# Designs tried in a protein design run: designed miniproteins, single chains, continued (5). Part 48

Each design is a single chain, and the fold is of that chain. pLDDT is the mean over its residues in the fold that is shown.

## One batch from the design tools (miniprotein)

Design m17653
Fold by ESMFold2-Fast:
Structure m17653 (fold): chain A 73 residues (1-73)
Amino acid sequence: VSASLDMLIEYAKWLAKKYGPEEAFKITKKRLDDWVKRGVISRKDALRVMSQIADTLGLHDVSDKYMKEAKRL
């Protein structure tokens, strides 16, 4: 989980450098949503990862939203 998260964060940073932080978040979110649909990761874990990626990209409002949703589950 930790190693996979580190790779996703690095991928998100690379995308942000190329397309900007909002587009980077959209791309990584779509990948995480696909992983949830395929049963690779739980929705709660995906929301926590989305929050962490958003925070890393400077999208603190988005990060807070996803963390609250994860806590609700």
Scores: mean pLDDT 82

Design m17654
Fold by ESMFold2-Fast:
Structure m17654 (fold): chain A 93 residues (1-93)
Amino acid sequence: KEELKERVREATDGALTDEQIDKLVEFLEQVIPPFWLKYGPKELILRYLYAVLKGENTIPKEFDKEKVVEALKKAIPQSNNLDELIELGKKIV
């Protein structure tokens, strides 16, 4: 968990508070397979996060993307933070 928190923090550089990162990491651990959390590069984590926020089909079919997006919005209640993540995703992709 702590390693993933650090990876998300570095990937989103200044867009999220530590508390928001904690909530987001708890969510990501539930929806992303452990293999990708352990071995994936930071850019891959950011791309999955961006895909969730955009509702793209980059997420495996086993995940209900609409519920995933809804849950992510509940984890990050501030709309400005969601907009910042979307803008960061555009810069990476």
Scores: mean pLDDT 54

Design m17655
Fold by ESMFold2-Fast:
Structure m17655 (fold): chain A 100 residues (1-100)
Amino acid sequence: STKEKILEILEELKKLFEEKGLLEAAEVVRNAMKYVETLTDDREILALLGLTLKELGEWMKENKVPKEVQEEIFSKAKELIEKYAPELVSLVEKIIEEVE
């Protein structure tokens, strides 16, 4: 399902942020995962993923995360979406472009 695929993407992003020591960003992802679990409409789930990616981009910029690290994280996000939800790639590419 779309929900299961989005949860897999969020889980891997959470682990990546934790690995990078970006614990507040990991918390944003954890909160998004909890909300996704309560949703049943694919459009709402997609909108939440988009808002989460935008929030993460804004958080990283505000907290002066190096551009190289931001690029690595968004590149990994795109890889995960290509792997688990390829139908969402175009939407996420647009969202990523709006936060970079």
Scores: mean pLDDT 80

Design m17656
Fold by ESMFold2-Fast:
Structure m17656 (fold): chain A 93 residues (1-93)
Amino acid sequence: MYVLIKAKEGADLEDIRKIMNEVKKGDKVVVGTIGTGEGLVAAEEAKKKGVTIEIIGGGEENLEKLEKELEEKIKEFEKEGKVEIKEVKVIEP
């Protein structure tokens, strides 16, 4: 199964850990983020579980480009199997 994680500015890192805890061995994970911290947390959890991970965007400020790359990845994964999209909770003051 393919799991696509969308992390926005202000993403809750603990919510990323919770999502990664639900990922099964043999799943492929893609993280779309403009920050570096979200990708690092996801990569750490993926390593602990022995899961394949790809990080898209990490440090990329062009949101339009990131959204386009994520849409193409979703389209590719839908051709090969089931895709689950997970949106990370944002911590708002």
Scores: mean pLDDT 72

Design m17657
Fold by ESMFold2-Fast:
Structure m17657 (fold): chain A 98 residues (1-98)
Amino acid sequence: MSIHELVAEALKAASKVLKEKGYDTAAESLEELAKKILENPEDFSLEELSEILYITSIKLEEIGLTELSELFKKLSEALKKKDKKEVEEIVEKIKSLE
């Protein structure tokens, strides 16, 4: 799986958690972002993906999803380090929250 596919899976998993909590607009925003990353991966550098994940973590923290926020911060850092194994491990942890 590519890094772009892994990031999209993390965003989709977070979207599902947000829908279950009643944050429909935020959930739709993450779902649309995941689609854009998958359709046009060349528009998203690893640096830009890292920034997107960090901004997402702050938004998740603001609505009280602390565990999901911490995982997205770690995912952002792993992406900056280009540590694909750590990225895969964090994405699986995020998906386990579905």
Scores: mean pLDDT 86

Design m17658
Fold by ESMFold2-Fast:
Structure m17658 (fold): chain A 86 residues (1-86)
Amino acid sequence: SSEEVRRRQEEIERRLEEGLREGRAPVSVAEVEELAKREGIPRRAAFELLASENLLKGVTVPASEEEREWMRRLLEERRRALEELR
């Protein structure tokens, strides 16, 4: 159902925010850039694919402040996209 999808997306967002605050990320910037280039998709889409899978598996890696800031920008773009679907 659409409600289940929304709840899953909100849970992923919460876990992302918590990890970033603690200096962790579900994926590296390099992995996102490689997937985006390989698949010919926007960085935001590549980030969502990798982050969703890794967060559900409880996988996180240490991230620099620059990497976390970059991911925070992608998360903000994701929030805007989700608001437009409401």
Scores: mean pLDDT 75

Design m17659
Fold by ESMFold2-Fast:
Structure m17659 (fold): chain A 78 residues (1-78)
Amino acid sequence: MEIPDIILLSNVTDAETGESYGDGIAISQGNGKAFLEVEMPDGSTKVFTGTLSVSGDKAEFQYTVDGKQYTLVGTVLK
């Protein structure tokens, strides 16, 4: 199966804190690298740059800020 270059995600949340970011769009840049754009509940947009992995209907996005790695999880939309 080919992994699509653009992946729509619902219920994007921080895996460690449980913070909800809302719906997101992941854009693959190759070699597991991707941009993740998330629409916040206040209507603003937040963009992350990191590593994307997809397994079935689950997606994990890992990014680094100030030397600490964070993980966002979301559900892949069909």
Scores: mean pLDDT 75

Design m17660
Fold by ESMFold2-Fast:
Structure m17660 (fold): chain A 111 residues (1-111)
Amino acid sequence: SKKKVEKAKEYVKRAQEYIDKAEELIKKAREAVEEDVDKGRKLAEEAVGYLGRAIVYIDNALKLAEEDKSNEKEREEIKKKVKELLDRIDENSRKLGEVIEKIEQKEKELK
């Protein structure tokens, strides 16, 4: 059986993977907007989904880490990584917001 801190590390790793996927999708959405606004919208919505899932994994990781009081050093390492991932989510959310504004403007011009 895995310790709660070990499961928390797995959730942090999954959150990182989802943030990486969201970042790639945001870039692709930005590139797609000029040629295919519908494709840009679809990619942006998928990126929203990945960032949302990353937040859920981060929340679960923190809850599990707090319950395993025996591993203070590992808990602090998890908190440090979570802070890094939350900063990445904030930056990617900002970039995604910019892409969504461009999509909405382009959609209005095509109506």
Scores: mean pLDDT 86

Design m17661
Fold by ESMFold2-Fast:
Structure m17661 (fold): chain A 94 residues (1-94)
Amino acid sequence: SAKEEAKKILEETAEKLIELVEKGASQSELLDVVVEGAARLNELGRKSGDKELQEVAGRAMEEMVNLISRRDELSKEEFIERVREILEKAIEEL
């Protein structure tokens, strides 16, 4: 289903963010990952017409962008924990 595909895209985006943070990636590199994930989710939402998917996925991506903007305020461990929290919440709402 579209919701199952959205969950997979969200999980892949979160996993890639965690890997990059562990490698010491820049905010720009982290943003590129979220932009790619958001583009995939936007296309899925448009094709499926699933309004709930569009709203939940859009919010999760916005929360990840906001988290990345605050990267310097957080330890790597705290950043990773917050990425997982955003992911878990989005999956529960889908």
Scores: mean pLDDT 88

Design m17662
Fold by ESMFold2-Fast:
Structure m17662 (fold): chain A 80 residues (1-80)
Amino acid sequence: GSDEAARKAAGGAMEAIEAETLEEAKAGAKKGLEGAKGLEGEAAEKALEGLQEAIEAETLEEAKEGAARGLEGLMSGLPA
């Protein structure tokens, strides 16, 4: 369900943000992207865009920034 998709997206984004290497960041972002594909709406679109940027990043810093934007997009759609 959407809850499982949201947890997978957030978990992957967090793994990417906490990564110590570009490879780990991209792996986390790919996991997050798979979760985000199960979501709908503007928050899901922002999460997908940020996570895709993290996957395509050429540096660890860019990957972490993309993942952080994806996580922010996801969180904006979650109930308080």
Scores: mean pLDDT 79

Design m17663
Fold by ESMFold2-Fast:
Structure m17663 (fold): chain A 70 residues (1-70)
Amino acid sequence: SFSDEIVELLKEATEEAYQKFVDIYIELRKKAGIELTDEEIEKIRNGEWKAPGSDLTLKDLFERWKKELE
């Protein structure tokens, strides 16, 4: 079994990876001519922004996509 410390380190690593993903996501949206509001960007960074047409946050989707690529 994993210790609580290992679980916490994995959460921290996931958070860092998510913030990097968000930076790229915002850049790609801007290049596609889609402007995100400051409010949307704040919610995205905090993991609270729900993807359009989904009950899941972008962060939840990111974590699922990362797992599928393993």
Scores: mean pLDDT 77

Design m17664
Fold by ESMFold2-Fast:
Structure m17664 (fold): chain A 78 residues (1-78)
Amino acid sequence: EEEKKKRIEIAKNTLDSTQRLLDLAVEAEREGRLVPATTFEAKVLTKDNKVITITIEVPEGASAEELRRLLGEAGRKV
């Protein structure tokens, strides 16, 4: 279905962006530097075919594990 393909594409794009953010956090940790506070926005397709934007606040010094937790929590709220 079109909706299923759209959801998969949005999820994949969110996952790719998340992976890049996690890679940056890992690199900063290896160098003894803190990840700067950032705001990450992701678009999600709801079951009623509405596209909504969720905002994920990344605190300064967030670890890769904390970033995964924040992304999972934000996803559950949509």
Scores: mean pLDDT 64

Design m17665
Fold by ESMFold2-Fast:
Structure m17665 (fold): chain A 73 residues (1-73)
Amino acid sequence: SMADKLVKEAEERIEEASKIEDPEKAVQKLGEVAEELLRAYEEGKITKEQLDRLVAKLEAVFREIMERQKAAE
């Protein structure tokens, strides 16, 4: 389905963001994905369950990036 394609593309973009060494660029990419997901949900293209799952993944990657930054201090 179209929703399944959007979910897969979002998951791939979140994974790619997690591989970015520059934390500022990584956070920017996560922000872009978050905005696209919210818009897709508002337009009825994905379900609330799909949104919640992807937001949870995005938050997990964001926390990992922030922890790596703090550990480098």
Scores: mean pLDDT 83

Design m17666
Fold by ESMFold2-Fast:
Structure m17666 (fold): chain A 76 residues (1-76)
Amino acid sequence: SVDRARELLRRGIRALLNGDYQLAVDYTRQAISLAPGSGIAATALVLLSRALSKLGRNDESDRYRQQAQRLRDQHG
């Protein structure tokens, strides 16, 4: 559901702002799973990349940042 994906994205944003980086990873991954290829997924991929960078998972962060850019270019 797109509405559920949007709610999970909001939870991921709150987790990231609170410094709960693993929780942000978990929520953003769920949001991507529920709305793959969407603008919600594009935003969730950016947040996932940022959370992974904060956890020191830089190779994964770079891959998801590149995926986010490709998807954003497709959707505007």
Scores: mean pLDDT 87

Design m17667
Fold by ESMFold2-Fast:
Structure m17667 (fold): chain A 94 residues (1-94)
Amino acid sequence: SSEKKAIKAAEKKYPVAAGILNLNIAGSIELTKKQAQTVFNLLFEIESKVPGILTNVVKTKPYKNALKDILSKLDVSTLSDEQKTFLTYLQSLL
């Protein structure tokens, strides 16, 4: 599907962020603040390229748990206005 292709393209562009996200959704790690920012930036890139894709993906249990961890660790003071809007959007998906 086009959704799977978009996710794969973002993972290839940001392999470290994708690796961190995959370990977190597997329950292998809890995110540090820096890792939360890295994964947040990956999700922002994915949603920016394919608006609405995260509505389906984030509602799955592993991604919902990852989103909760990201939101609990994220330093909002470093975010752009677009990223703050995206943060509000992610909060609405919980």
Scores: mean pLDDT 79

Design m17668
Fold by ESMFold2-Fast:
Structure m17668 (fold): chain A 83 residues (1-83)
Amino acid sequence: MEEKKKKIRELYRQGKTVEQIAKELGISRSTARKMLEEIKKEIDEKNKPLLDAVDKLVARGFPRELAWFIAYAFGVEAANAVA
């Protein structure tokens, strides 16, 4: 299961559609869609502190590109302190 998730993540990063991922891994479209949804949720959850910091800075009037730079360069805690 974990090996399949790694392959789905790589294919998704390459811009493959759910249908193409399902075909390449020999699984159903429904299964590929569900696993991709779980992978997206896991990625979002792992990056949530950084994404939340960026969104807070954007909400306060910072351009998204600059907000990403601040959160990445100074860390999530520093970005949250500024925001």
Scores: mean pLDDT 70

Design m17669
Fold by ESMFold2-Fast:
Structure m17669 (fold): chain A 96 residues (1-96)
Amino acid sequence: MMDELAERLKELAEKFGLDKQEQEDLAGVVSAPGTEAALRALAEGKSLEEAEELAVEAAKRALREVEELLENKDWATLERLKAAARAHFAAVLAAS
C-alpha cells in the first residue's frame, strides 16, 4: 500500500540523514513512475483496480532505485530524478 511506501521512505531518510524537504522531493521521485504507469494502464483500457496495482509496483521499483542511489551517494542522479518528477507532474496537470 502507498502508506507502506511512505513509511519506508521515512526509514531511508533516518538512515541517510535526510531532512523533511529532501523526503518530500524523493516522495515525488517515487510517485511519478506510479502515476505514469496508472495513466498508461487506463489509456490501454485496463480496470481502475489493475491500474492501481501497476502504480504500486512502479512506485516500489522507484523506491528501490532511490535506495540504491542513496547508498551510492549519487546525488547528481537524484537531483536529475527530482527535476524529472517535477516535469512529469507539470505535464500531467497540463493534460488534465
Scores: mean pLDDT 78

Design m17670
Fold by ESMFold2-Fast:
Structure m17670 (fold): chain A 81 residues (1-81)
Amino acid sequence: MEKLRELAEKALESENPLAQLIGEQLLKALEALEKGDFFEAEIWLGMARIQLGVGKLIGELSEEEREIIEEAIRLLEELLK
């Protein structure tokens, strides 16, 4: 939980609007998980995955931003397993 929040907040603090958007989506997924709403958490995770995929395709994410976001998504996926 704490590591996922830290990574999501790092993305949100980025100067990159796409990284900020993904960070917001990851924080919303985490908040849904904390409330026991696994369905809402899966929706926000799905949105974050789509935005990460787009950012990788168009080259809008730095290596550091990609690593932070990919690790946050991995941790969130493990929590939803």
Scores: mean pLDDT 85

Design m17671
Fold by ESMFold2-Fast:
Structure m17671 (fold): chain A 66 residues (1-66)
Amino acid sequence: MSTQQQADQLIQQAIDLAKQGNYDQAIQYAQQALDLVGIDNPDASSTLSSVYTSMGNGDLASEYLK
């Protein structure tokens, strides 16, 4: 499995967990994806931003928009 494919799976799991309201696990999976592909990866970074937005933390969400 490529690093990008593994990151894509972690991103999808983070999104699914956030939809369930399991934000702690969603953040962990999004951070694992970001660690694999780097903070410059827009898909991983925007996913973490979306999780923080869903939690009501706009300041942290803005930090991960780029």
Scores: mean pLDDT 74

Design m17672
Fold by ESMFold2-Fast:
Structure m17672 (fold): chain A 65 residues (1-65)
Amino acid sequence: GPEELRELARKLMEELVEGLKKLAEKNGAKVEIERVDEDTVVVTITLGDKVIEVVLSLDTILEGL
């Protein structure tokens, strides 16, 4: 039902944040995680002079399901 989809989306978002953190750290990158609101997380990955900003939103994940 709708509750199961929202719970799955939250778990997927948490897994994506954890996966990005582990992958970046394994490759010697610095990771900053900023929780903008209850449904939005920004993951900033810095490797040398390169910066990658990944915005994760519950709404975007739900649209993908």
Scores: mean pLDDT 81

Design m17673
Fold by ESMFold2-Fast:
Structure m17673 (fold): chain A 62 residues (1-62)
Amino acid sequence: SAEREEVLERLKEILPGLTDEQLEVLLRLYEEGASKETLKRLLLRRGYSEAQAERALEVLEE
């Protein structure tokens, strides 16, 4: 959907270096009920900042 595509584009800006496939996996983990703490830890482990992780989670919650 247009909404899904818009979310992915916003995530791409916040999380540079992730492929479209990796962003789709992140979105699917959220849709399947992964906790915010789990998703935040995954992003931090990949080298993103706390601010980037929090912004990404805000986008996913829209």
Scores: mean pLDDT 82

Design m17674
Fold by ESMFold2-Fast:
Structure m17674 (fold): chain A 58 residues (1-58)
Amino acid sequence: GDARAKRAYDRAYEAAKASDARGREALITLGQRELAESTTEEDRRVAQAALDGIRAAL
């Protein structure tokens, strides 16, 4: 839902700001968890986009 989409976006934004490698790895782990917790295709798509954003920030 909208709340999940916002959380995924916020995590991608924080990853883009992170300068610490451990923080980035933690955000990737959170992104993986969000993707694993997604039960609908829409939620998985949003979670995957956030994870991709985190990876792009590395």
Scores: mean pLDDT 71

Design m17675
Fold by ESMFold2-Fast:
Formats: C-alpha cells, sequence, structure tokens
Structure m17675 (fold): chain A 99 residues (1-99)
C-alpha cells in the first residue's frame, strides 16, 4: 500500500497532516504534498528517500482523483509504473523551484 510506504518514510506529524489534507480532497492533498516535498528538498533529505515518498504520493493522488470522478482506479501495478516513470520529472521540477 502507498500509505504504508508513507508510514515507514514520514514523521508522524507530517503523516497526520497528509491524512487531514486527504479528507479535504485531491486538490488539498496535492497542494500539501508539494509543500512537504519542497520542505524535504530544502532540508537536504536524501534523493532516493524523497523519490520513495514522491512515488507514494503520486499513487494516492491518482486514486483520490479517480474516486472523485466516480471512475474505477487503474490496477495497483499500473499506478506504481506511472509513479516510477513520473517521480523523477516531478522532483526535477520541484528542485528548480527551490534553487
Amino acid sequence: SAWKVLEENLEKEDLEKLKEAKKKGSAEFFSYSLDLLIELIKKGEEEEHIKTITKAIIQIHLRLKYEELGEPAPPEEELKKYAEETADIVLENLKRQVE
């Protein structure tokens, strides 16, 4: 589960804030997630650790988006593949914002 990855990789306070943002919807979850990732980059967290968190966030965001649209989410393996292919692009764009 993508949430289990976040539970294993985030501090309890950050995890609880993400859970609260998720309850508010996909847009709020995404906004808070970007702020969290920017904070981790600014703190100098290891790139592989940030990438692991980013992949989990992408998967959760997509599932929320499909739920809000009333459409069935893609299979877990497809979401994992998409997250793997997309995470590096997301992180590159965020790093440009903090420089």
Scores: mean pLDDT 85

Design m17676
Fold by ESMFold2-Fast:
Structure m17676 (fold): chain A 100 residues (1-100)
Amino acid sequence: SDEELEALVAEAERLAREVARALLEDAEDVLEAIGEILRLIGLLLDMRLSTDPEERLQAIVRLAEFAIEALEKYEKDPERRARLLAEARELLERARALLA
């Protein structure tokens, strides 16, 4: 449904802000962090600029997959990492379910 898709978009945007925070606060290499932030911006733009629901869901899947990788590597707080990884995996599962 359109409401469900918009809810997933909102969750993806919230998760993206948490990933950006982890990259800015916890990354050891500033140039690597900049590269990852630019990649994150590209994924957010793909999601926002897509007019096709399937393309938007695919963009959410890619963003959730990126978030999982980035949070595992850069989030140094174990409790925040566990919580945000659970949220990212739930987002991934829901987006994949809507694509099926």
Scores: mean pLDDT 86

Design m17677
Fold by ESMFold2-Fast:
Structure m17677 (fold): chain A 69 residues (1-69)
Amino acid sequence: SAVDSAREAAETLAAATARRDPARAPEVWGQAGKAVADIARKEGDEETAEELEREGRERAQALRSQVEA
């Protein structure tokens, strides 16, 4: 699906950016989740979009705690 393809692409880009610049990990993983959620919402899947946004925020928060500790 478009959502699955976008998720794989976004996660690959976020992981590559985080490896190059770990301080940006919370931001880029959060952005990846939101981008995939936006695609799900455009496909009419609001529940999946909300879940993806939540997962992205939780991942960004966890990574931020690791970077800022």
Scores: mean pLDDT 78

Design m17678
Fold by ESMFold2-Fast:
Structure m17678 (fold): chain A 92 residues (1-92)
Amino acid sequence: MTPGERAVAIIEVLLESVEEYIKKHPDLTPEAKKYYEELKRILEEAREKYERGELTPEEAERLINEAQRVAAAVAGAEAGKVEEALSSLVET
């Protein structure tokens, strides 16, 4: 695979992982939903640049890093929801 093909594949796997999570957890936080939409835009940008031959190794690395950060933010937003629930139980 070229660096561009690899970048698109990695971002697709990240998006698929988030979609699988959403499918199992329909009660997502609004923040997690926003990050999911952002991840879809990153994949669309990567695909468009790849099709134009503009997805250089440097650009590919940047998009992968951005996608990984956004995917982590989805997990962080959901973790915050759990922490708030636990805090309510302790403070009763």
Scores: mean pLDDT 71

Design m17679
Fold by ESMFold2-Fast:
Structure m17679 (fold): chain A 69 residues (1-69)
Amino acid sequence: EFQQQLEEERRQRLNEEIDLGVEALKAAVDITVEKRKIERGENVPEAQERLAELEAKLDDISARVAELH
């Protein structure tokens, strides 16, 4: 009874970590896109601003993952 509840809570936490991992992966892909724009000299000021926002988002995701454990 209590043991099964603990396993369900562990599964739910794992699913939350997976969802955060997916968000982190999406942000990492977007960071790569913005870095490529900067390398090509395309919309550099806008790309730099978006890069900063995406890096801040990754930091937030990392903090949230740490709070889950």
Scores: mean pLDDT 80

Design m17680
Fold by ESMFold2-Fast:
Structure m17680 (fold): chain A 74 residues (1-74)
Amino acid sequence: LELTVTPETARVGEPVTLSSSEPSKFVVRDENGNVVATGEGTSLVVTPTTPGLYEVTATGPDGEVARGLFTVTA
């Protein structure tokens, strides 16, 4: 399972695209660990509303986990 985060540095209100090589369950957390977005499939677009470091977890159909990070500036 491969996870791509584009861009890895974004501004508040700028879309970040998450892409997975296989259908996955996405969970996006802010720097405080709060879940800010979830989705299923091969892609998810997240538009962050607060600056900080965000963590992405993609769980594939066989339970494989890929992790990614992106940074959001004001």
Scores: mean pLDDT 81

Design m17681
Fold by ESMFold2-Fast:
Structure m17681 (fold): chain A 93 residues (1-93)
Amino acid sequence: SKAVELAEEMEKLIEEYGEKLLKSDEEERKELEMELYYKLSKLVIEIKYEQGKITEEEKKELLKKLEEIYKTSKSPVELVKKINEAFEEVEKK
């Protein structure tokens, strides 16, 4: 199914970024962690949509919020917090 394919893509992203993180300095690691979490969060949204857990409008709202959060966040901790808050706000509707 599409959800299984997306989950496999998520696993491959984790493996790819894990290898890059091991080879990176502190500043590069910060950027890679933010990029990884952003990409994983997009896949989570797609999986939720394919499973019927969110609507098309909720998917569009979350993807837009994720892009804005990724562009404006200054640290991995800030990015993770804001992404989790965005998911909670949409899913609790």
Scores: mean pLDDT 84

Design m17682
Fold by ESMFold2-Fast:
Structure m17682 (fold): chain A 68 residues (1-68)
Amino acid sequence: MEEEEKKKLLEFGKKHGVEELIEKAWEAKKKGDIVTALDYIAEAAQKLGLGPSEEEREANVKRLKEKL
């Protein structure tokens, strides 16, 4: 599962020119550095202009907090 997830993310990153950021995010996640991993993902999303709206980001954070 994790290996397939990594392959999909790298393929997406390669297609959109953010492969290096996705790869760095995955490496940070493997090291347990979740904050750094999320920062790389956010940077990739900003570079693509595909990031969720501010409202959607707040909704996602709230949803994650409900699961914790």
Scores: mean pLDDT 68

Design m17683
Fold by ESMFold2-Fast:
Formats: structure tokens, C-alpha cells, sequence
Structure m17683 (fold): chain A 77 residues (1-77)
């Protein structure tokens, strides 16, 4: 669905931002959970392993993994 696609893209952007903040802060890993308007986005980032993004919209669940290289690519405007 369009809502699920938008939520996954938001999750990718949040994962890249979290990665950037962890790297700047000298931290190895971190996580963020966001829930708004029935959409839940769960993000775990590790500077060596990359990101795991779990998006839940209603009964639909998507899990995406991003490498460190993919996170770096998302930070290039």
C-alpha cells in the first residue's frame, strides 16, 4: 500500500539519521521507536552491521536490512 511504502522510506531516512548521530557521538549502536497515527517504525543501528528497520501498518509488517554502505549512500544528498 502507499502508506506502507511511505513508512518504509521514512524508516530508511530515520535509520540513516540515527547512524549519523551515533557515528558523530562515538557510539557503536542505538535504537529508536516511533509510533504515530497507527504506524510503528522500529529501528536498530550498529556501526559495523548496519540497520534493521521494522515497519508495522495495521496487520502488515515489513522488515528491511541496510548495510553501512547503504546508510552512507542515504546520507549523500
Amino acid sequence: TPELEEAVELGRRLAALLYQKLKAGGLKSGSVEVEVDGIKIEIEVDLDEGAVIKVTVGDEVVVERLSVEELEALLKK
Scores: mean pLDDT 84

Design m17684
Fold by ESMFold2-Fast:
Structure m17684 (fold): chain A 61 residues (1-61)
Amino acid sequence: APLSPVVQGAVALLEQFRAAGASREALRRIADWILAELRKAGAPEEVVETVERLARELLAE
């Protein structure tokens, strides 16, 4: 299924930090910050849950 632009942007941001050499710990902190900002901005829970799942997949190897 196509991802929303918000989900795509959040994942792209994490991938950019990973490509720039961010540590797994730094990526976890960035992911937590993105999720908090999305919730604060009133993003639908479905969007937040999708970003959280994709971030976990990115970090889990």
Scores: mean pLDDT 80

Design m17685
Fold by ESMFold2-Fast:
Structure m17685 (fold): chain A 70 residues (1-70)
Amino acid sequence: KDEEVLKLVKETIKYLHENGLSEEQIDAVLEELRKKLEEIYGKETADRIVSAVRALIKEGIKPEDIKVEK
């Protein structure tokens, strides 16, 4: 459900924000997120969400500001 996706995205962003991960480590975390989203929504939607999350991370967006669209 959408709430599960939003929670997963927020948890991922929070983890990245709090741990100060390198770009390579961020890539690994986002790839794991993509796999989980692919199981729920399929590859195209998963790829789109992960790309959006990557852009938000580069902008320094906080977990509470994250929204996932259907």
Scores: mean pLDDT 69

Design m17686
Fold by ESMFold2-Fast:
Structure m17686 (fold): chain A 98 residues (1-98)
Amino acid sequence: SAAFPMLSPEVQRRLLEALERAAEKFPEAKEDLELLRKAVETGNKDATVLAAAVVVATTEDEVAREIARLVARAAGAPTDEEALRKIEELERYVEELA
């Protein structure tokens, strides 16, 4: 995996779990969240950041926009520790703050 920056397995798994939970809670955001989920499933950091940037730029749903911002920050994080911290923010947003 030296040719492309990849999400760690834990970061990928936790992002997928958070996006599945978000889609259950926010059906209005489901189409945008599915775009994010497909990108995360590739495991590619750049693909995930790009998909999140597209959602932020194009979505009319505030919940989808905030989730996309947190996904972009997690996928774009320079370390797994920072990525996991952003995933914890995403998990809190989905469960408590949205």
Scores: mean pLDDT 84

Design m17687
Fold by ESMFold2-Fast:
Parts: C-alpha cells; structure tokens; sequence
Structure m17687 (fold): chain A 81 residues (1-81)
C-alpha cells in the first residue's frame, strides 16, 4: 500500500489523491497498473467541478461517490481535453 502511494506521488499526484486512488482500486478490485488512471480521474473530476483537487474533504466526498460508479466518472472526465 505505502509503495503504491509513493509511486503515485513520484508521478506528481498529491498524497490525498494517491491514497484515494489506492482505496478506490482496492474497492473496485482493479490492478495496480490502473492506479495512475484512477488518480488522474479523481484529480480531473474535481477540477472539472471547480473544486480544489488537494482538499481532503473534496477528495473524500468524490471517493464515496465513485465507489461502484467509476464508469460514470470516466464518462464525465472523457470530455476533458
């Protein structure tokens, strides 16, 4: 767990985002190779909503929303860029 958080931090994600990505990947039974995608999904979704992606409360609320709904979140972010 700790090593996965450090890998995401090395890729430029904040610690709260990295922890959230690891939590979601574990809940959704996703492979570790998907962690950067999940971290990016959380970060971009918060930015698209005009929320601070480094705010722990914003991250926590989004993680609870995304549990079991990752496909819906991917569609929301798919129009970014």
Amino acid sequence: MEELIEELKKQGFSEPIAKAAVELAKEENLPKEKLPEIAALIWFTLRLRGLDPNDEENIKKLVEELKGKLEEAREEVGNYK
Scores: mean pLDDT 74

